# Designed miniproteins, single chains, continued (3), part 61

Each design is a single chain, and the fold is of that chain. pLDDT is the mean over its residues in the fold that is shown.

## One batch from the design tools (miniprotein)

Design m10100
Fold by ESMFold2-Fast:
Structure m10100 (fold): chain A 89 residues (1-89)
Amino acid sequence: SKADRRRAVLLLAEVSVHYMLVIVLEKTNSPREVLMEALEKALKVIDEAIAELNRLLSQSTDPSTIAFIEQQLQVLNKMREDLEELKKR
């Protein structure tokens, strides 16, 4: 539904704020402790967003909404992988 699509967009917006903070902290050579705290919080927000999108996906019957949510899940999984890679450094 359009409501499910709007919910998915809002979840991505929340994730984007936390993701952007991590990128800014990395580019400004912030202390490792500050970067790690922001990174762990961003990963938690991403995991919660993925769980909520999977819940919306399980309740959706409209093929176009399903395809949209699946695309957003791909974006979030890519962001999670990028942040996990940063955590290994």
Scores: mean pLDDT 85

Design m10101
Fold by ESMFold2-Fast:
Structure m10101 (fold): chain A 72 residues (1-72)
Amino acid sequence: ETVTVELTVDLPADPAAATAAVQALEAEAKAKFEELTAKGYKLASLEVSATALNADGSPAEGTLSVVLTFEK
């Protein structure tokens, strides 16, 4: 069986707020990963997309999406 988890966050123009949003999304993704792996699922794929990035690679104003696919 397969489970797909889609997480999306809006990234504000303020870099500090955008960084906090990314960190919150990462924490939520890790929590879902731990929950599903505890249930016997294995991570099959991880896709990350962002509409904009700053020169240092940090997220800019836009949208960040993460798609996690699990199988067992």
Scores: mean pLDDT 76

Design m10102
Fold by ESMFold2-Fast:
Structure m10102 (fold): chain A 62 residues (1-62)
Amino acid sequence: MVKDAIIETLRRLGRNDLADKVAKLSEKDALALFDKNGDREAAIAATAEAIREIGEQIDKEL
């Protein structure tokens, strides 16, 4: 569910590249992004934070 929520939000934001990246992650890795932020209430809010974190990681790595 967490992974699915992140992917859906990335698609809605037009970040299909990030959505594909997250789709390759395990559910545990995707969950770790939410757990890192401590957001378990609002999937939308947590996913918005996750996209920023993923985007920055990709920007620095790729």
Scores: mean pLDDT 61

Design m10103
Fold by ESMFold2-Fast:
Structure m10103 (fold): chain A 87 residues (1-87)
Amino acid sequence: MEVAEEARELVERLRELTRRARELLEEYQRNPSEEIRREILELIVEASLLVMRLAVLHLIDPEAVAPAVEEARPLMEELGRIGVEIQ
């Protein structure tokens, strides 16, 4: 299914962004810098755009997209926590 394929690709990209944000947070905690903080914020913004697209796909085909939404939830929660840590 086309919608399910796009949803899987969005979750995979979200997972990659979350992993990079986690790595940058560890770096930021060791040596805080405005550059690293900005990079983390840019990743969070990009992830938010992917999540908004996933929400649109879920409205189009809820049953096909539901598994991707469930996989995205813990990634979104982790990104939210990272965002709080750098405030």
Scores: mean pLDDT 87

Design m10104
Fold by ESMFold2-Fast:
Structure m10104 (fold): chain A 78 residues (1-78)
Amino acid sequence: LPKTKEEVLASEKQSLDFLRDLYQADPAFAQSLLVQEYVPALPQKLKDHPEVKEEILQQTQEFIASLPADKREEILAF
């Protein structure tokens, strides 16, 4: 179903907030979820919602930049 720009951005923020909290509780599981589920889903998400592409990429970049250096390096190697 089509979503409004606001609904897409709110959903994205909720997903990233969940991952941020998960990194505090279980960083290994959070890293696995980010790499195996979140990052692989990004291309399709950007294709489905081109109107918010820049905002999604900005939120994702800010999130990745907030991660510990070792976790960030692993993600950027992809």
Scores: mean pLDDT 77

Design m10105
Fold by ESMFold2-Fast:
Structure m10105 (fold): chain A 77 residues (1-77)
Amino acid sequence: MRAQVAALVEGHIARIEKLIAEGRYEEAAEYAQKLIDELRAAIAYYRDSDPELAAILRAAEARVQALLEEAQRKLAE
């Protein structure tokens, strides 16, 4: 279960990285923001029932936040 969730999140992160690599910064920023919102909702949901999964999702949120900041920096150039 946790491994499947981690794999899905890695797939979304890879998509954001690909959008940034292709110069599609607006789409990368929008995708990253949507994923952050979804991760935050999932963290809130799993916080008490599966704290280990919540920790994995928090680590993923930090990685996606860094990608959002990269995309936003490129848009500001």
Scores: mean pLDDT 84

Design m10106
Fold by ESMFold2-Fast:
Structure m10106 (fold): chain A 82 residues (1-82)
Amino acid sequence: MAALEAERKELARIIGAALRALGDLTLLGEDDLVAEVNRMVREILRLTDAGVDRARRDRLVAELDRIGDAATAKELARFAAL
């Protein structure tokens, strides 16, 4: 049960982060970056389902979080430039 519970919590965290990033990117009109985020989410889910390469999965999650932060910063910069 511990492994399944940990994976369930991790998936919820990853999905939550991805949804926030996609929301920000959609508002910014960053179509290419939205496509990249969707690709990363699919890869994270595949790695999780396969139960392999947790280190790669963790790196993709960290990259996804950075993309979300960058998108938010870019939106704030656009707002400040007005």
Scores: mean pLDDT 69

Design m10107
Fold by ESMFold2-Fast:
Structure m10107 (fold): chain A 74 residues (1-74)
Amino acid sequence: MGEIEEVEKEFEEKLANTTDPAERRLLIDEKSLKLDLLKRGVPREEIERRLEILRDAHEVAIELLKRRNREVPI
């Protein structure tokens, strides 16, 4: 199989096993970015760098979401 087809299947499997909405959104965005860059012939090192930037942005969003959700008073 081609590398693009392998990436498609890898992310489909991860999405099938992931129920968290925030994690699923990150996986969808990572899949879209990685496939676009692979189709454009971008070097692997550059793809990895861009994926890291995307993950960092999502991590910040998740942290902000966690801070918004107060712990239930005990």
Scores: mean pLDDT 75

Design m10108
Fold by ESMFold2-Fast:
Structure m10108 (fold): chain A 78 residues (1-78)
Amino acid sequence: ANESIKISILKNILATVNPNNPLVHLNLGICYKKLNQYDKAIANFKKAISLAQKSTSPKSAAILAQAKKNLAECKALL
């Protein structure tokens, strides 16, 4: 499915371009959540939160909020 292709692309970006991109981890979490793989989604949301908290980017606050919301939703489904 489309989400599997997205996961492959995002993993490639982490491996070759930027391993510490909080937005890529947020998007990976969302893709895994759509596939009902909540354990993998939670792991990626936790990583996105950790990276966003260390970021000084003006977009980091939005990434942090979205990652926390998605993390809470996934935990409620376990």
Scores: mean pLDDT 78

Design m10109
Fold by ESMFold2-Fast:
Structure m10109 (fold): chain A 78 residues (1-78)
Amino acid sequence: MSSQIGGYLSFAIVGLTGALVEALRLAQKLGIPNSELAELFNTLSYVSDYQQLFKDISSQLQRGVPIEEIIEQVKEKS
């Protein structure tokens, strides 16, 4: 259930989301392949308290979801 977690996660994601959005925009601008980004975010998910968020991003990148769509989803979740 998401009663307390929802409020805390929303507040925490607002700060983290800005950094993630800028990182994803930079990767798109530099033309970094989705497969390489997916592997990076999957690796980061194992060493981060935000494992589920990073794993979700990695999964979408592996599925070939455009970075622009992932950015919008990350923004919408905040």
Scores: mean pLDDT 67

Design m10110
Fold by ESMFold2-Fast:
Structure m10110 (fold): chain A 74 residues (1-74)
Amino acid sequence: MLSPEQQRLLREIDRLLAEFERLAATLPPERREEALRRVMEIVQEWSDHPDPYDPDVLRETRERLQKLIDEMRS
C-alpha cells in the first residue's frame, strides 16, 4: 500500500510529465528531440530501479524531471 507521501510524489511526477509534454510541443524539432531523449533516459532509469516506489527514488525522479523542465524554459 502506497503511503500518502508516495502518492503525493507520484502526483507531482505526473504533473511534471504533463508539463514536459506541453513544453516539448512548443520547441523547435532539434530541441524537442533532445528533450524527448532526456526524458526517456529519466523514465528508463526510474523503471529499471528495483524499487521504483521508494520515496527517495520518487524524489530523485521528480528532481531530475524538474531540472529538465527548468532547462527547457531557459
Scores: mean pLDDT 87

Design m10111
Fold by ESMFold2-Fast:
Structure m10111 (fold): chain A 72 residues (1-72)
Amino acid sequence: MLPTDEDIELLALAVLKASAESAPVGTLFDVDEIAKRLGLRKSSLSKMFRELEKRGILERVAPGVYRVVKKA
C-alpha cells in the first residue's frame, strides 16, 4: 500500500519535531521557509511549533519565526 499524503506529512512533522527538540539553544526555525522547502501545510507546521512553544522548548521571536530556548 502506497503512503498517503497525510502519512508523508505526519512523518515529516515527526522528523521536524525531533530536530527542534534536539537543536542547539538559539537555533531559529522559519515556518514559511520550512513549509516551502518541504511542501508542508503552513497550518500543520504552525500547530506543531505552537505545541513546542507551550512546552517551553521554542519561543516566537517574530511572526512565523521560532527560537530554541531550551532542550527537551
Scores: mean pLDDT 75

Design m10112
Fold by ESMFold2-Fast:
Order: structure tokens, then C-alpha cells, then sequence
Structure m10112 (fold): chain A 85 residues (1-85)
């Protein structure tokens, strides 16, 4: 499922905050968000938040704090899907 792809990409990015893992997570996020009917503006705001979290992880080495931000984005999308049944 698209959510499994997003979860796998999230866990990979938290373990290794490489630019390649960021790209995989952003691509998986775009697929999920489009399927859920998010606007282009909403998707861009989520991507900006993810990039900010990634930059924070790279700059500080605080993978736990950055990971919480990434997890909050995943949780918001998961809750939105559950409301659609």
C-alpha cells in the first residue's frame, strides 16, 4: 500500500538522514497526499516542514526531534485516511 511505502521511507530517513532517503520519503508523501485529496498548497507546506526537519537533523544530529516532526506528518495523513474508511 502507499502507506506502507511511506512508513518504510520514514523509517529509512530516521535511521539515515541522507538526501536520497529524503527524496524517497518526499516522493512517497506526494503519492499518499494526492490520493487523500490534499491541495498543492497543503502538499507544499508538508514538504517544506519535512525539509526543515531534515535540515535540523543534519545540522544538529538530533534525529529523535526531527523524527518526531516526520512522525507527526505521517500520523496526520494516516488519521485522514481512516476518516475516509
Amino acid sequence: SLFEELQDALLALIRDPSDANLEKFVEALKKVAKELGLSEDEINKLIDLIKDAHNFMKATGKLDIGGLVLMSVFTELWLREKQLK
Scores: mean pLDDT 82

Design m10113
Fold by ESMFold2-Fast:
Formats: sequence, structure tokens, C-alpha cells
Structure m10113 (fold): chain A 102 residues (1-102)
Amino acid sequence: MSKEEAQKFVEDLARRSAQAAALLGMDLKEKGEKGTITLTSTFERNGLQVELKVTIEVTDDGIKVTVEVKAYKDGQLIAESKVELTDDEARKAAEEARRRLQ
């Protein structure tokens, strides 16, 4: 995979992960749950070592989702992306994720 292909991959993964995280955050808020969830995952795909970090914050003031994706090849960082969704952005992302799951 080229550096450009890796960058496009991490950007797509970050966007999709943010949508899924927003859906979870909305579900938690609907259940009256509050707090911060941090999920980290590491995996290998197409010769890349990928690190995914998702943070979901549910408060009385709203919802915040932060997703960070980093891709390494032979220990070198070659691509990264960060997505941040707040309140209305998180709601729209959750609705989009919900439609895709149907």
C-alpha cells in the first residue's frame, strides 16, 4: 500500500469508527448513562500496523466523540487521521450509521 492509499484508508476508518461511536454514545444518552468510554484497538491490515483510539464522552451538556487512527509500516508512522464530533454532528453521524446497519 502506498502512503497515499494508507492515508485514505485511515481517513475512511476514522470516519466510519466515529459514526459507530456516535451511535453508541446516543444509545447511552437515551438510557440516561453518563461518563467517558475509551476504546483502543491494534490490528494488522495489508502490511500496516493500525492503532485505533475511540473516546466517547456523554455528559449533561451533550456528546463528544474523538477518533484517532495511526498506521505504521515497519515501525514508521506513515498515515494518521483524527475525527471529532460534538452534539449535532454526533447525532447526524449516529443517524447515518443507523441507516447503514439496515
Scores: mean pLDDT 84

Design m10114
Fold by ESMFold2-Fast:
Structure m10114 (fold): chain A 115 residues (1-115)
Amino acid sequence: MFTFGDPEKNKEKIEELLKKADELYRQGKKVEAMFYYFEALKLDPYNVEAFKKFIEIAVELGNYEQAGVALLYLASLHPELKRVGALGVDLLMRMPDEEIKEAIENAIKELEKLR
């Protein structure tokens, strides 16, 4: 029943995923919240809010490997997300915090440009 060409169904699903992620985060279920923000990103890779929350939680929890793999997977489906892919590599390599911060800012700028 679901098709990638149904933007109204995608909007509804993304809103549900973001609400569930926010509720899980408020309950302290941060890993589960991170998963739901990533599910929203799979439906809308240009969603800056979901991206910021996903990265914020990953950094807070030190889940760099999980975040890195997830961003590389997202970039593999969307080759235009070059800065998102580069951030995924930086997270897997555990680059210094200053370099990760710059990579996050560059990924956000890419998403804002492509939306």
Scores: mean pLDDT 82

Design m10115
Fold by ESMFold2-Fast:
Structure m10115 (fold): chain A 67 residues (1-67)
Amino acid sequence: SDTILLVAEKELSLVLSPEQLKIALEALRAATEGRLDEALALLETLKDSVPPELYERLVRAARRLAE
């Protein structure tokens, strides 16, 4: 769990602002805790401010972490 979040932080820090990174990591953490609805709501706030491909990857990551 923590290792996955550390890898995500390193990759996302190259393409996201600090504020966007905080939201993305908070969403992925919520997913690891089984709070998928909250995670998806947080990611949706990034939908218009990040590339569509990145948004899709974040949604898929959240779903995988909630399994």
Scores: mean pLDDT 81

Design m10116
Fold by ESMFold2-Fast:
Structure m10116 (fold): chain A 113 residues (1-113)
Amino acid sequence: DAAPSEAELQKALENLAKSIAKALGDTSKAEEIFNSSDEEIAELIAEIHGDERLKEVFLKLLELARLRQAGASAEELLEVILEGLKALGRELSEEELEEMRRLLEEYEASRRA
């Protein structure tokens, strides 16, 4: 029950769409944005913040959220996290990688309880 439910994920995406519409100065576009593709939403986020790297980061965060909902393994989650960090030009130290793997394994174990 640590993974977001379908209803929780939908509510999160609806709230994100409302936030994007507000940032664009047109709150009436929230429904249109909510029904947009992941790539279109990622492009809007990158444009709003003026950082093209955020497009890749957002797409990786969505992939991570969906993998969590699908019951993906700690190894699958770690791979997506590392790809997202790489898009930001960030690398984890060996110690940070080991700790992240440990936390994800603990998370996977807790989901099976």
Scores: mean pLDDT 72

Design m10117
Fold by ESMFold2-Fast:
Formats: structure tokens, C-alpha cells, sequence
Structure m10117 (fold): chain A 78 residues (1-78)
């Protein structure tokens, strides 16, 4: 059952666009990118999760959640 995660994903993507429009910091945007990555990870969409974690890390190289999530997604792809 993935319905709740797909709804969460849609809400997070909407929040990301609103944050971008409001000029949120790279750190705040990175947190939303990593939250989106975590939802893709829970959906079993590991390649998509990996790309979102990479986007978070690119905006904020100090984002530990992005690095941990990227590692988990890469291990799940094997």
C-alpha cells in the first residue's frame, strides 16, 4: 500500500516549489529534497530516491540526512 506515501510525496513537492518561490535557504531546500528522497526510498523507488538525495547534498554539502539516505538507496539497488 503506497497511497499515503504518494500523497506525502505530492505534498512535499508542493512545499518545495512554495519554498523556492519564497526564497528559502539552500539548507531549507536541501531538507525538503532529502525528505522527498526518503519517501521515494519508502516507495522502493531507489534510483529516484538517489537523485533527490544527490540534489539535497548539492544544495547543502553538510546535509547528513542526504548522505545517509544516498548510502541506503545505493545499497538497496545492489
Amino acid sequence: DTGNYEEELARLKKRLEEAKQKGASDSELADIYTDIGDVYLKLGKYEEAKEWFKKGISLDPGNMKGYLGLKEAEEKIK
Scores: mean pLDDT 84

Design m10118
Fold by ESMFold2-Fast:
Structure m10118 (fold): chain A 81 residues (1-81)
Amino acid sequence: KEEADKLAEKARQYLKEGNIDEAFEYAVKALEIDPSNEKAREVLWEVGKAYAEAGKTDKAIEALGHLIRAVGDELERSGLV
């Protein structure tokens, strides 16, 4: 989970720099390692918002789709669905 935290932190750093594409890539990688990583989920939500504000609707939908799948995976593993 330390690796997921490192990737999420890099994603947040890229987002601060305005590099939305790199932030998206690193946040997705963090969630692939740990779907429950809260920092990665937060960064993906901000990435989705940033893409939407930039008019990149397809990318915004893709980012939010990854976030929704990560939440679904956590719920399945906990037996809630």
Scores: mean pLDDT 78

Design m10119
Fold by ESMFold2-Fast:
Order: sequence, then C-alpha cells, then structure tokens
Structure m10119 (fold): chain A 55 residues (1-55)
Amino acid sequence: SSSLTQQSNQLRQQSEQLGDQAAQSIDDPVRLQTLLSQSQTYQNQSDTLFNQSKS
C-alpha cells in the first residue's frame, strides 16, 4: 500500500488538532490566526499527498 495515503491521513489529523486548538484560542487573535494558518497548510499538504496516491 502507498505510504502517501498514510502521510495524508497523519497530516489531516494534525490539521484537525490545530483547528481544535484554534477554537480554544478565540481570546487570542494572533494565536488563533497562526493556528488556523498552520491547520490550512497541513490540510493542503494532505490533499496533495492524497491526490498523488491515486496515481
């Protein structure tokens, strides 16, 4: 099986964790924005690896 699928799943889990931390940081707008940005980056990387795994 492709390791790309496993890496994609790991990045998705990390993105979800960062999203949860962002939700708990609503009183800190700088931290909130940083966590959301990192979450989006991991989501994008996950999507890229998932697409590569289909080839």
Scores: mean pLDDT 81

Design m10120
Fold by ESMFold2-Fast:
Structure m10120 (fold): chain A 82 residues (1-82)
Amino acid sequence: DKEKEELAEKLVKYDRETVERALELAKEEMSKSYGGDYEKYGQAINAIEHFLENGLKKEALLTLSVDSLRLALKYVEEAEKE
């Protein structure tokens, strides 16, 4: 899957501190939400935790869905801006 490879290549370029900050942002958004978006926040949180737990390896990302990778990248990019 070409899109999955491209998303994984982008994510592995970030350092651990940025990825950990992205996890905090996703958890904060989930805690402030009521209805509708729980699944989206849950997918982002699970994807980022899986990435961190597996040593920020590309192979760990390739086991995830494209939707999970897109959501993880969104939060990582937001963390990089801060």
Scores: mean pLDDT 80

Design m10121
Fold by ESMFold2-Fast:
Structure m10121 (fold): chain A 76 residues (1-76)
Amino acid sequence: SMETLRRGLEKLRELLPLFKELLKEHPEALLLFGRRGDTAYLALILPDGRARVLIATGDEVEFTEAPAEEVLARLR
Protein backbone atom coordinates (compact mmCIF):
# COMPACT_ATOMS: atom_id res chain seq x y z
CA SER A 1 0.00 0.00 0.00
CA MET A 2 1.04 3.65 -0.35
CA GLU A 3 0.98 3.90 3.45
CA THR A 4 3.56 1.09 3.71
CA LEU A 5 5.80 2.82 1.15
CA ARG A 6 5.43 6.18 2.95
CA ARG A 7 6.55 4.66 6.28
CA GLY A 8 9.52 2.96 4.60
CA LEU A 9 10.59 6.24 2.99
CA GLU A 10 10.40 7.98 6.39
CA LYS A 11 12.66 5.30 7.92
CA LEU A 12 15.20 5.67 5.10
CA ARG A 13 15.23 9.47 5.56
CA GLU A 14 16.09 8.96 9.25
CA LEU A 15 19.01 6.68 8.29
CA LEU A 16 20.29 8.71 5.30
CA PRO A 17 22.74 10.77 7.46
CA LEU A 18 24.57 7.55 8.41
CA PHE A 19 25.09 6.73 4.72
CA LYS A 20 26.25 10.31 4.04
CA GLU A 21 28.96 9.84 6.68
CA LEU A 22 30.08 6.62 4.96
CA LEU A 23 30.16 8.48 1.62
CA LYS A 24 32.65 10.98 3.10
CA GLU A 25 35.02 8.05 3.76
CA HIS A 26 34.42 6.69 0.22
CA PRO A 27 34.07 9.73 -2.07
CA GLU A 28 34.08 7.54 -5.22
CA ALA A 29 31.06 5.56 -3.98
CA LEU A 30 27.60 5.97 -5.50
CA LEU A 31 24.46 6.57 -3.45
CA LEU A 32 21.34 5.14 -5.10
CA PHE A 33 17.68 5.28 -4.18
CA GLY A 34 14.99 3.01 -5.59
CA ARG A 35 11.65 1.37 -4.95
CA ARG A 36 9.84 -1.81 -5.94
CA GLY A 37 6.18 -2.03 -4.98
CA ASP A 38 5.82 -1.09 -1.30
CA THR A 39 9.58 -1.51 -0.60
CA ALA A 40 12.10 1.36 -0.64
CA TYR A 41 15.88 0.89 -1.03
CA LEU A 42 18.88 3.04 -0.20
CA ALA A 43 22.16 1.62 -1.50
CA LEU A 44 25.80 2.71 -1.20
CA ILE A 45 27.83 1.18 -4.05
CA LEU A 46 31.51 1.05 -3.10
CA PRO A 47 34.38 1.30 -5.64
CA ASP A 48 35.34 -2.34 -4.98
CA GLY A 49 31.97 -3.52 -6.37
CA ARG A 50 30.30 -4.20 -3.01
CA ALA A 51 27.09 -2.57 -1.84
CA ARG A 52 25.66 -1.68 1.56
CA VAL A 53 21.88 -1.56 1.42
CA LEU A 54 19.00 -0.45 3.61
CA ILE A 55 15.71 -2.10 2.63
CA ALA A 56 12.54 -0.66 4.17
CA THR A 57 9.04 -2.15 4.03
CA GLY A 58 6.82 -0.10 6.31
CA ASP A 59 8.47 0.16 9.74
CA GLU A 60 10.72 -2.87 9.07
CA VAL A 61 14.28 -2.01 8.02
CA GLU A 62 16.87 -4.58 6.94
CA PHE A 63 20.58 -3.90 6.44
CA THR A 64 22.53 -6.11 4.05
CA GLU A 65 25.85 -6.24 2.23
CA ALA A 66 25.90 -7.74 -1.26
CA PRO A 67 27.71 -7.54 -4.61
CA ALA A 68 26.66 -4.39 -6.49
CA GLU A 69 25.35 -6.48 -9.42
CA GLU A 70 22.87 -8.29 -7.12
CA VAL A 71 21.60 -5.00 -5.65
CA LEU A 72 21.26 -3.31 -9.06
CA ALA A 73 19.24 -6.30 -10.32
CA ARG A 74 16.78 -5.81 -7.43
CA LEU A 75 16.49 -2.03 -8.04
CA ARG A 76 15.61 -2.32 -11.74
Scores: mean pLDDT 79

Design m10122
Fold by ESMFold2-Fast:
Structure m10122 (fold): chain A 68 residues (1-68)
Amino acid sequence: NPAEKAELEKRLKELEKRLEELEKEGADKSKILSLRNQLELARTLLAQGDLKSAQLILDQVEKEIEKL
């Protein structure tokens, strides 16, 4: 579904921006790096058309950001 892929790509970009702001605010750089690596995996899954796995990773990254 192209609409689902576009929504997940938008979420990915929004999460990348949130991580950049958290890093500027002094968040743990090792945790930020780990979360960025998860977003790169989500990007790869989106490129492969695995929208379900990409969504699960984006949901997990959002939960981890709430703990920062």
Scores: mean pLDDT 86

Design m10123
Fold by ESMFold2-Fast:
Structure m10123 (fold): chain A 100 residues (1-100)
Amino acid sequence: REELARELSDKAIDYSYKAGEFRQLAEALPPEQAEIRELFRKASEYYNKAADYYDEAIRALRTPDAEERVAQLTKKADEYIKKADQYSEEARRLLAEFEA
């Protein structure tokens, strides 16, 4: 359980940092790129949601139904990561069409 808690903690930290990175990318874009900025902002929000679910999974390790609860929470985190990846990829593709 200590090993799993560390793995979940590492993932929560990693996705929290990734969310911060995409927030910085959104803030760096000029007003003319508002649509791309919004996509990077959505990616940031969804990575933060994933980090939150990993934090909840760590807390769930101390509950009677820990195994099932952790599995459900990590599945939700994975779904948010998939959406965040889609938004970030779309934003990067659109940005490639403009001189940054």
Scores: mean pLDDT 85

Design m10124
Fold by ESMFold2-Fast:
Structure m10124 (fold): chain A 66 residues (1-66)
Amino acid sequence: SEAEEAARLLREKLGLDVPVEAVRLAIEMLRAGESELEAAKRLVEEFGLSPGTAMGVVAAARRALA
């Protein structure tokens, strides 16, 4: 899946250890028209990611949707 591939690339290229479910949620929120900041806030709340890591996940999800 796109989420699994994006999570693997985040780990391999950026050293970010992120659950696939976090990437999947970010993709879903961006597809629903949520802002990148709102998506990042939800990732911090749901998965306990740091704000910087959450923004990295959102950026990767946005690129996957382009």
Scores: mean pLDDT 82

Design m10125
Fold by ESMFold2-Fast:
Structure m10125 (fold): chain A 118 residues (1-118)
Amino acid sequence: AEKGSEYGKLAAKYAKEGDAEKAREYGEKARKEGVGGAGAGGSAAEGAARAGSYLAAAYAGGAAGGGEKLGEDKERAKLNGEMGGGMGAVAGAASKASGDEEDTKAAEGGWEAGEEAA
């Protein structure tokens, strides 16, 4: 859905800014809208892949930015990275099933950032 894509972009933006809380919030909204959009008129695989990629990017960004901003909250940064990596792997598998290269690249980016943060 269009709103799912907008929420995903906001999640990625806040992740890059290091706002882990907002990145997670908008990542979850993107996921919910992605699932709804697939049921409303899109491919379920496409919607799932897109939502998963945005959520992976949000968690990976939370690891990179949130840990840095909090200075001493390295455990939260590590958990966000591990979560981003896991979500990226799932989204990558789903996007390969849907054939969307852009979604696959976003998922791979989230997984690589998660691996590096772990």
Scores: mean pLDDT 53

Design m10126
Fold by ESMFold2-Fast:
Structure m10126 (fold): chain A 84 residues (1-84)
Amino acid sequence: MDQSYQRMIDVLQSRIQQNPQDAQTYYGLGRSYLNQGQPQQSIRYIQRSIDLGYVPDSDTYQDLSQAYQMQGDYQRSQYYQQQS
């Protein structure tokens, strides 16, 4: 439910404030925003996690595909779906 995802976002944002290079936590933020129906925020945090050294896997590509679909970017959504 929405409140569970919001609490997760709050916890993860607190962790980022203490460790702004934590790639794993940025990915967690991206997933939490995706589950809240916030695709723009999701994409930003997932991309940030990859920039910080998070190794993308099938789940990462599925999350990016869903986020781009939610934004109406069907070409990028299909691209990432094929990577997953």
Scores: mean pLDDT 83

Design m10127
Fold by ESMFold2-Fast:
Structure m10127 (fold): chain A 77 residues (1-77)
Amino acid sequence: AERHLEEAERALEAGDGRRAAEHVKRGANDLSRTGDLVAGMSAGVALISVGVGIATGDPLGGARTGLKALRKGLEEL
């Protein structure tokens, strides 16, 4: 999970919203597999944020919001 967050941050710095979104999704899937309820909720928020960003034409903003949610989920583990 942490490695995917780091890769998402690098993609955001490069301006690659699509790559950032993919790493946020992978981190969310990893976090969902921990069985922790709070981590699972954070993963859900991350996936929704990425999806909304893509749908509204702001994939970088969606990926940034998703990354913040994943980071909070990891802090709760």
Scores: mean pLDDT 74

Design m10128
Fold by ESMFold2-Fast:
Structure m10128 (fold): chain A 65 residues (1-65)
Amino acid sequence: GARRAAVVAALRRAEELVKKGDVEKARAILEAVMKEFGLTGRELAELAREAGLSDVVRILALLLD
């Protein structure tokens, strides 16, 4: 639905930032998305994995541990 599309769009933006070396900005986006949409890091990592966003998955693993 629209909510999933908005979350995936934000995740794609974070992935692009990681690829450009802006890990700090990517982390801020991921934390903001979790708060805005009420998602756990695990739920966000599952959405990122389904969307093929491997760098975001790696960052989320570090935020959870």
Scores: mean pLDDT 83

Design m10129
Fold by ESMFold2-Fast:
Structure m10129 (fold): chain A 76 residues (1-76)
Amino acid sequence: MTPEEAALGTAQLLRVAATSIDPSLREEVARLDPVAAKYAREELLAGDFQAAIDKLRAFLETPEGQEFLRKLLEER
């Protein structure tokens, strides 16, 4: 898997996961597509799609992950 394929795959999987948790996150996930892909890049490059999904989903559900998202949007 190339980094570009990993980025596209992560973005799509993150959108699906976010939509199932909270539909209002769809817009935030769309803005974070390149960054979300970068975050789960190592897991996707290792070929572990489930770990990549679990990592992104678990991270977004934590207070730390929510604060990270806010800061990340602020820095961009």
Scores: mean pLDDT 54

Design m10130
Fold by ESMFold2-Fast:
Structure m10130 (fold): chain A 62 residues (1-62)
Amino acid sequence: SEEERKKREEQIENFRKGMLEYAEKKYPNDPEKLEKYKKFIDDLVEITRKMLEREEARRAAA
């Protein structure tokens, strides 16, 4: 449902924010590593969305 999709997006966003806070604390004096870590987080978010889409497709097929 639309509501479930919105709830999942909120959960993904909260996870992303937590990861960013962690990265900023871990690399306060290394902007290059921080930038790479931010890209890594963006990649993880995209992978997570694809995984959820795959799971929904599996449930629809069952």
Scores: mean pLDDT 79

Design m10131
Fold by ESMFold2-Fast:
Structure m10131 (fold): chain A 76 residues (1-76)
Amino acid sequence: MEDLIEKMKKLAENYRKKADELEQQATRLEGMADQLEKEGNWLLAANYRLEAGATRLVAEIFRKKAEEIDKLLEEM
């Protein structure tokens, strides 16, 4: 049982780490979009904002998976 709990904790940790990396990437993309808008490059800015949105959505999916694992561990 302990081995399974430890593996599940590590899996949740990996999902959180991936979510954090994706959230940082999305924030960087939004910063780039803000700069492009200031320069008048609206189309490229829109593309970066779309990519940032998609990246945040994937980050949320990984964070939800980590939360699901945490709930399972709390019920054990």
Scores: mean pLDDT 86

Design m10132
Fold by ESMFold2-Fast:
Structure m10132 (fold): chain A 91 residues (1-91)
Amino acid sequence: QIQKLSIGKYNLQQAKNYLRLGIASNSLEEGSKKALVYLQKAKKNSPPELHPQIDQIISLVKNATKDNLNQAITQIDNIISQLQKQIDKLK
């Protein structure tokens, strides 16, 4: 359970990193495509109750504008925080 949550958190962090790189390099489409792979892996390894929030992030990333990607990064940070809280309760 902790391992699966940690994998979910790791994949969200990777998605965030690719979105940030895409914004910084003005390569929004490339960053988004790479981030989507990690967001799908994060969803698979996250609790079902977080799936709607991850789907909203996926929707933002599919419509890759600088504003949408910045909003997605903020939402990813919120989910990472929720996953960390769940991990801490299991330790």
Scores: mean pLDDT 86

Design m10133
Fold by ESMFold2-Fast:
Structure m10133 (fold): chain A 60 residues (1-60)
Amino acid sequence: GLAEAEALIAEIRALGTPGGLAIAGRLEQDRKAGVPAEELARMARRGLEAARQSIAEGRS
């Protein structure tokens, strides 16, 4: 639910990368815009995967 989405957004932010911060910021805007918690959680999971992949590839 919403708690899962918030935890994932916090995890993305904790990575401290410019790309991760941009993804987290967009997700927070989506949350404020009323995106359903389940959809927001799916978006956050994809965002975390993308941010981690960028780090693994040597990108920020």
Scores: mean pLDDT 82

Design m10134
Fold by ESMFold2-Fast:
Structure m10134 (fold): chain A 75 residues (1-75)
Amino acid sequence: MLEEARRQVEELIEEALKAFLEGDYELANKKFKEAFELADKAAATLPPEEARELVLRTVGLAIRAIGDYVEAELN
């Protein structure tokens, strides 16, 4: 189910960002990997358009989370 997959991916990205901010880069990397693997697996079962949306949303969330951190450091 697309909605459930999105929720799980978002939770994993939030956990990854929390670990990253706490300096646990190993855990952060593991959680990001799990999020992308889950998104890829879910995308394989979806129509091409929905698969593209899920993957792009996952990447967008990860970029936004990292971007917010970088923006705070560079302002």
Scores: mean pLDDT 74

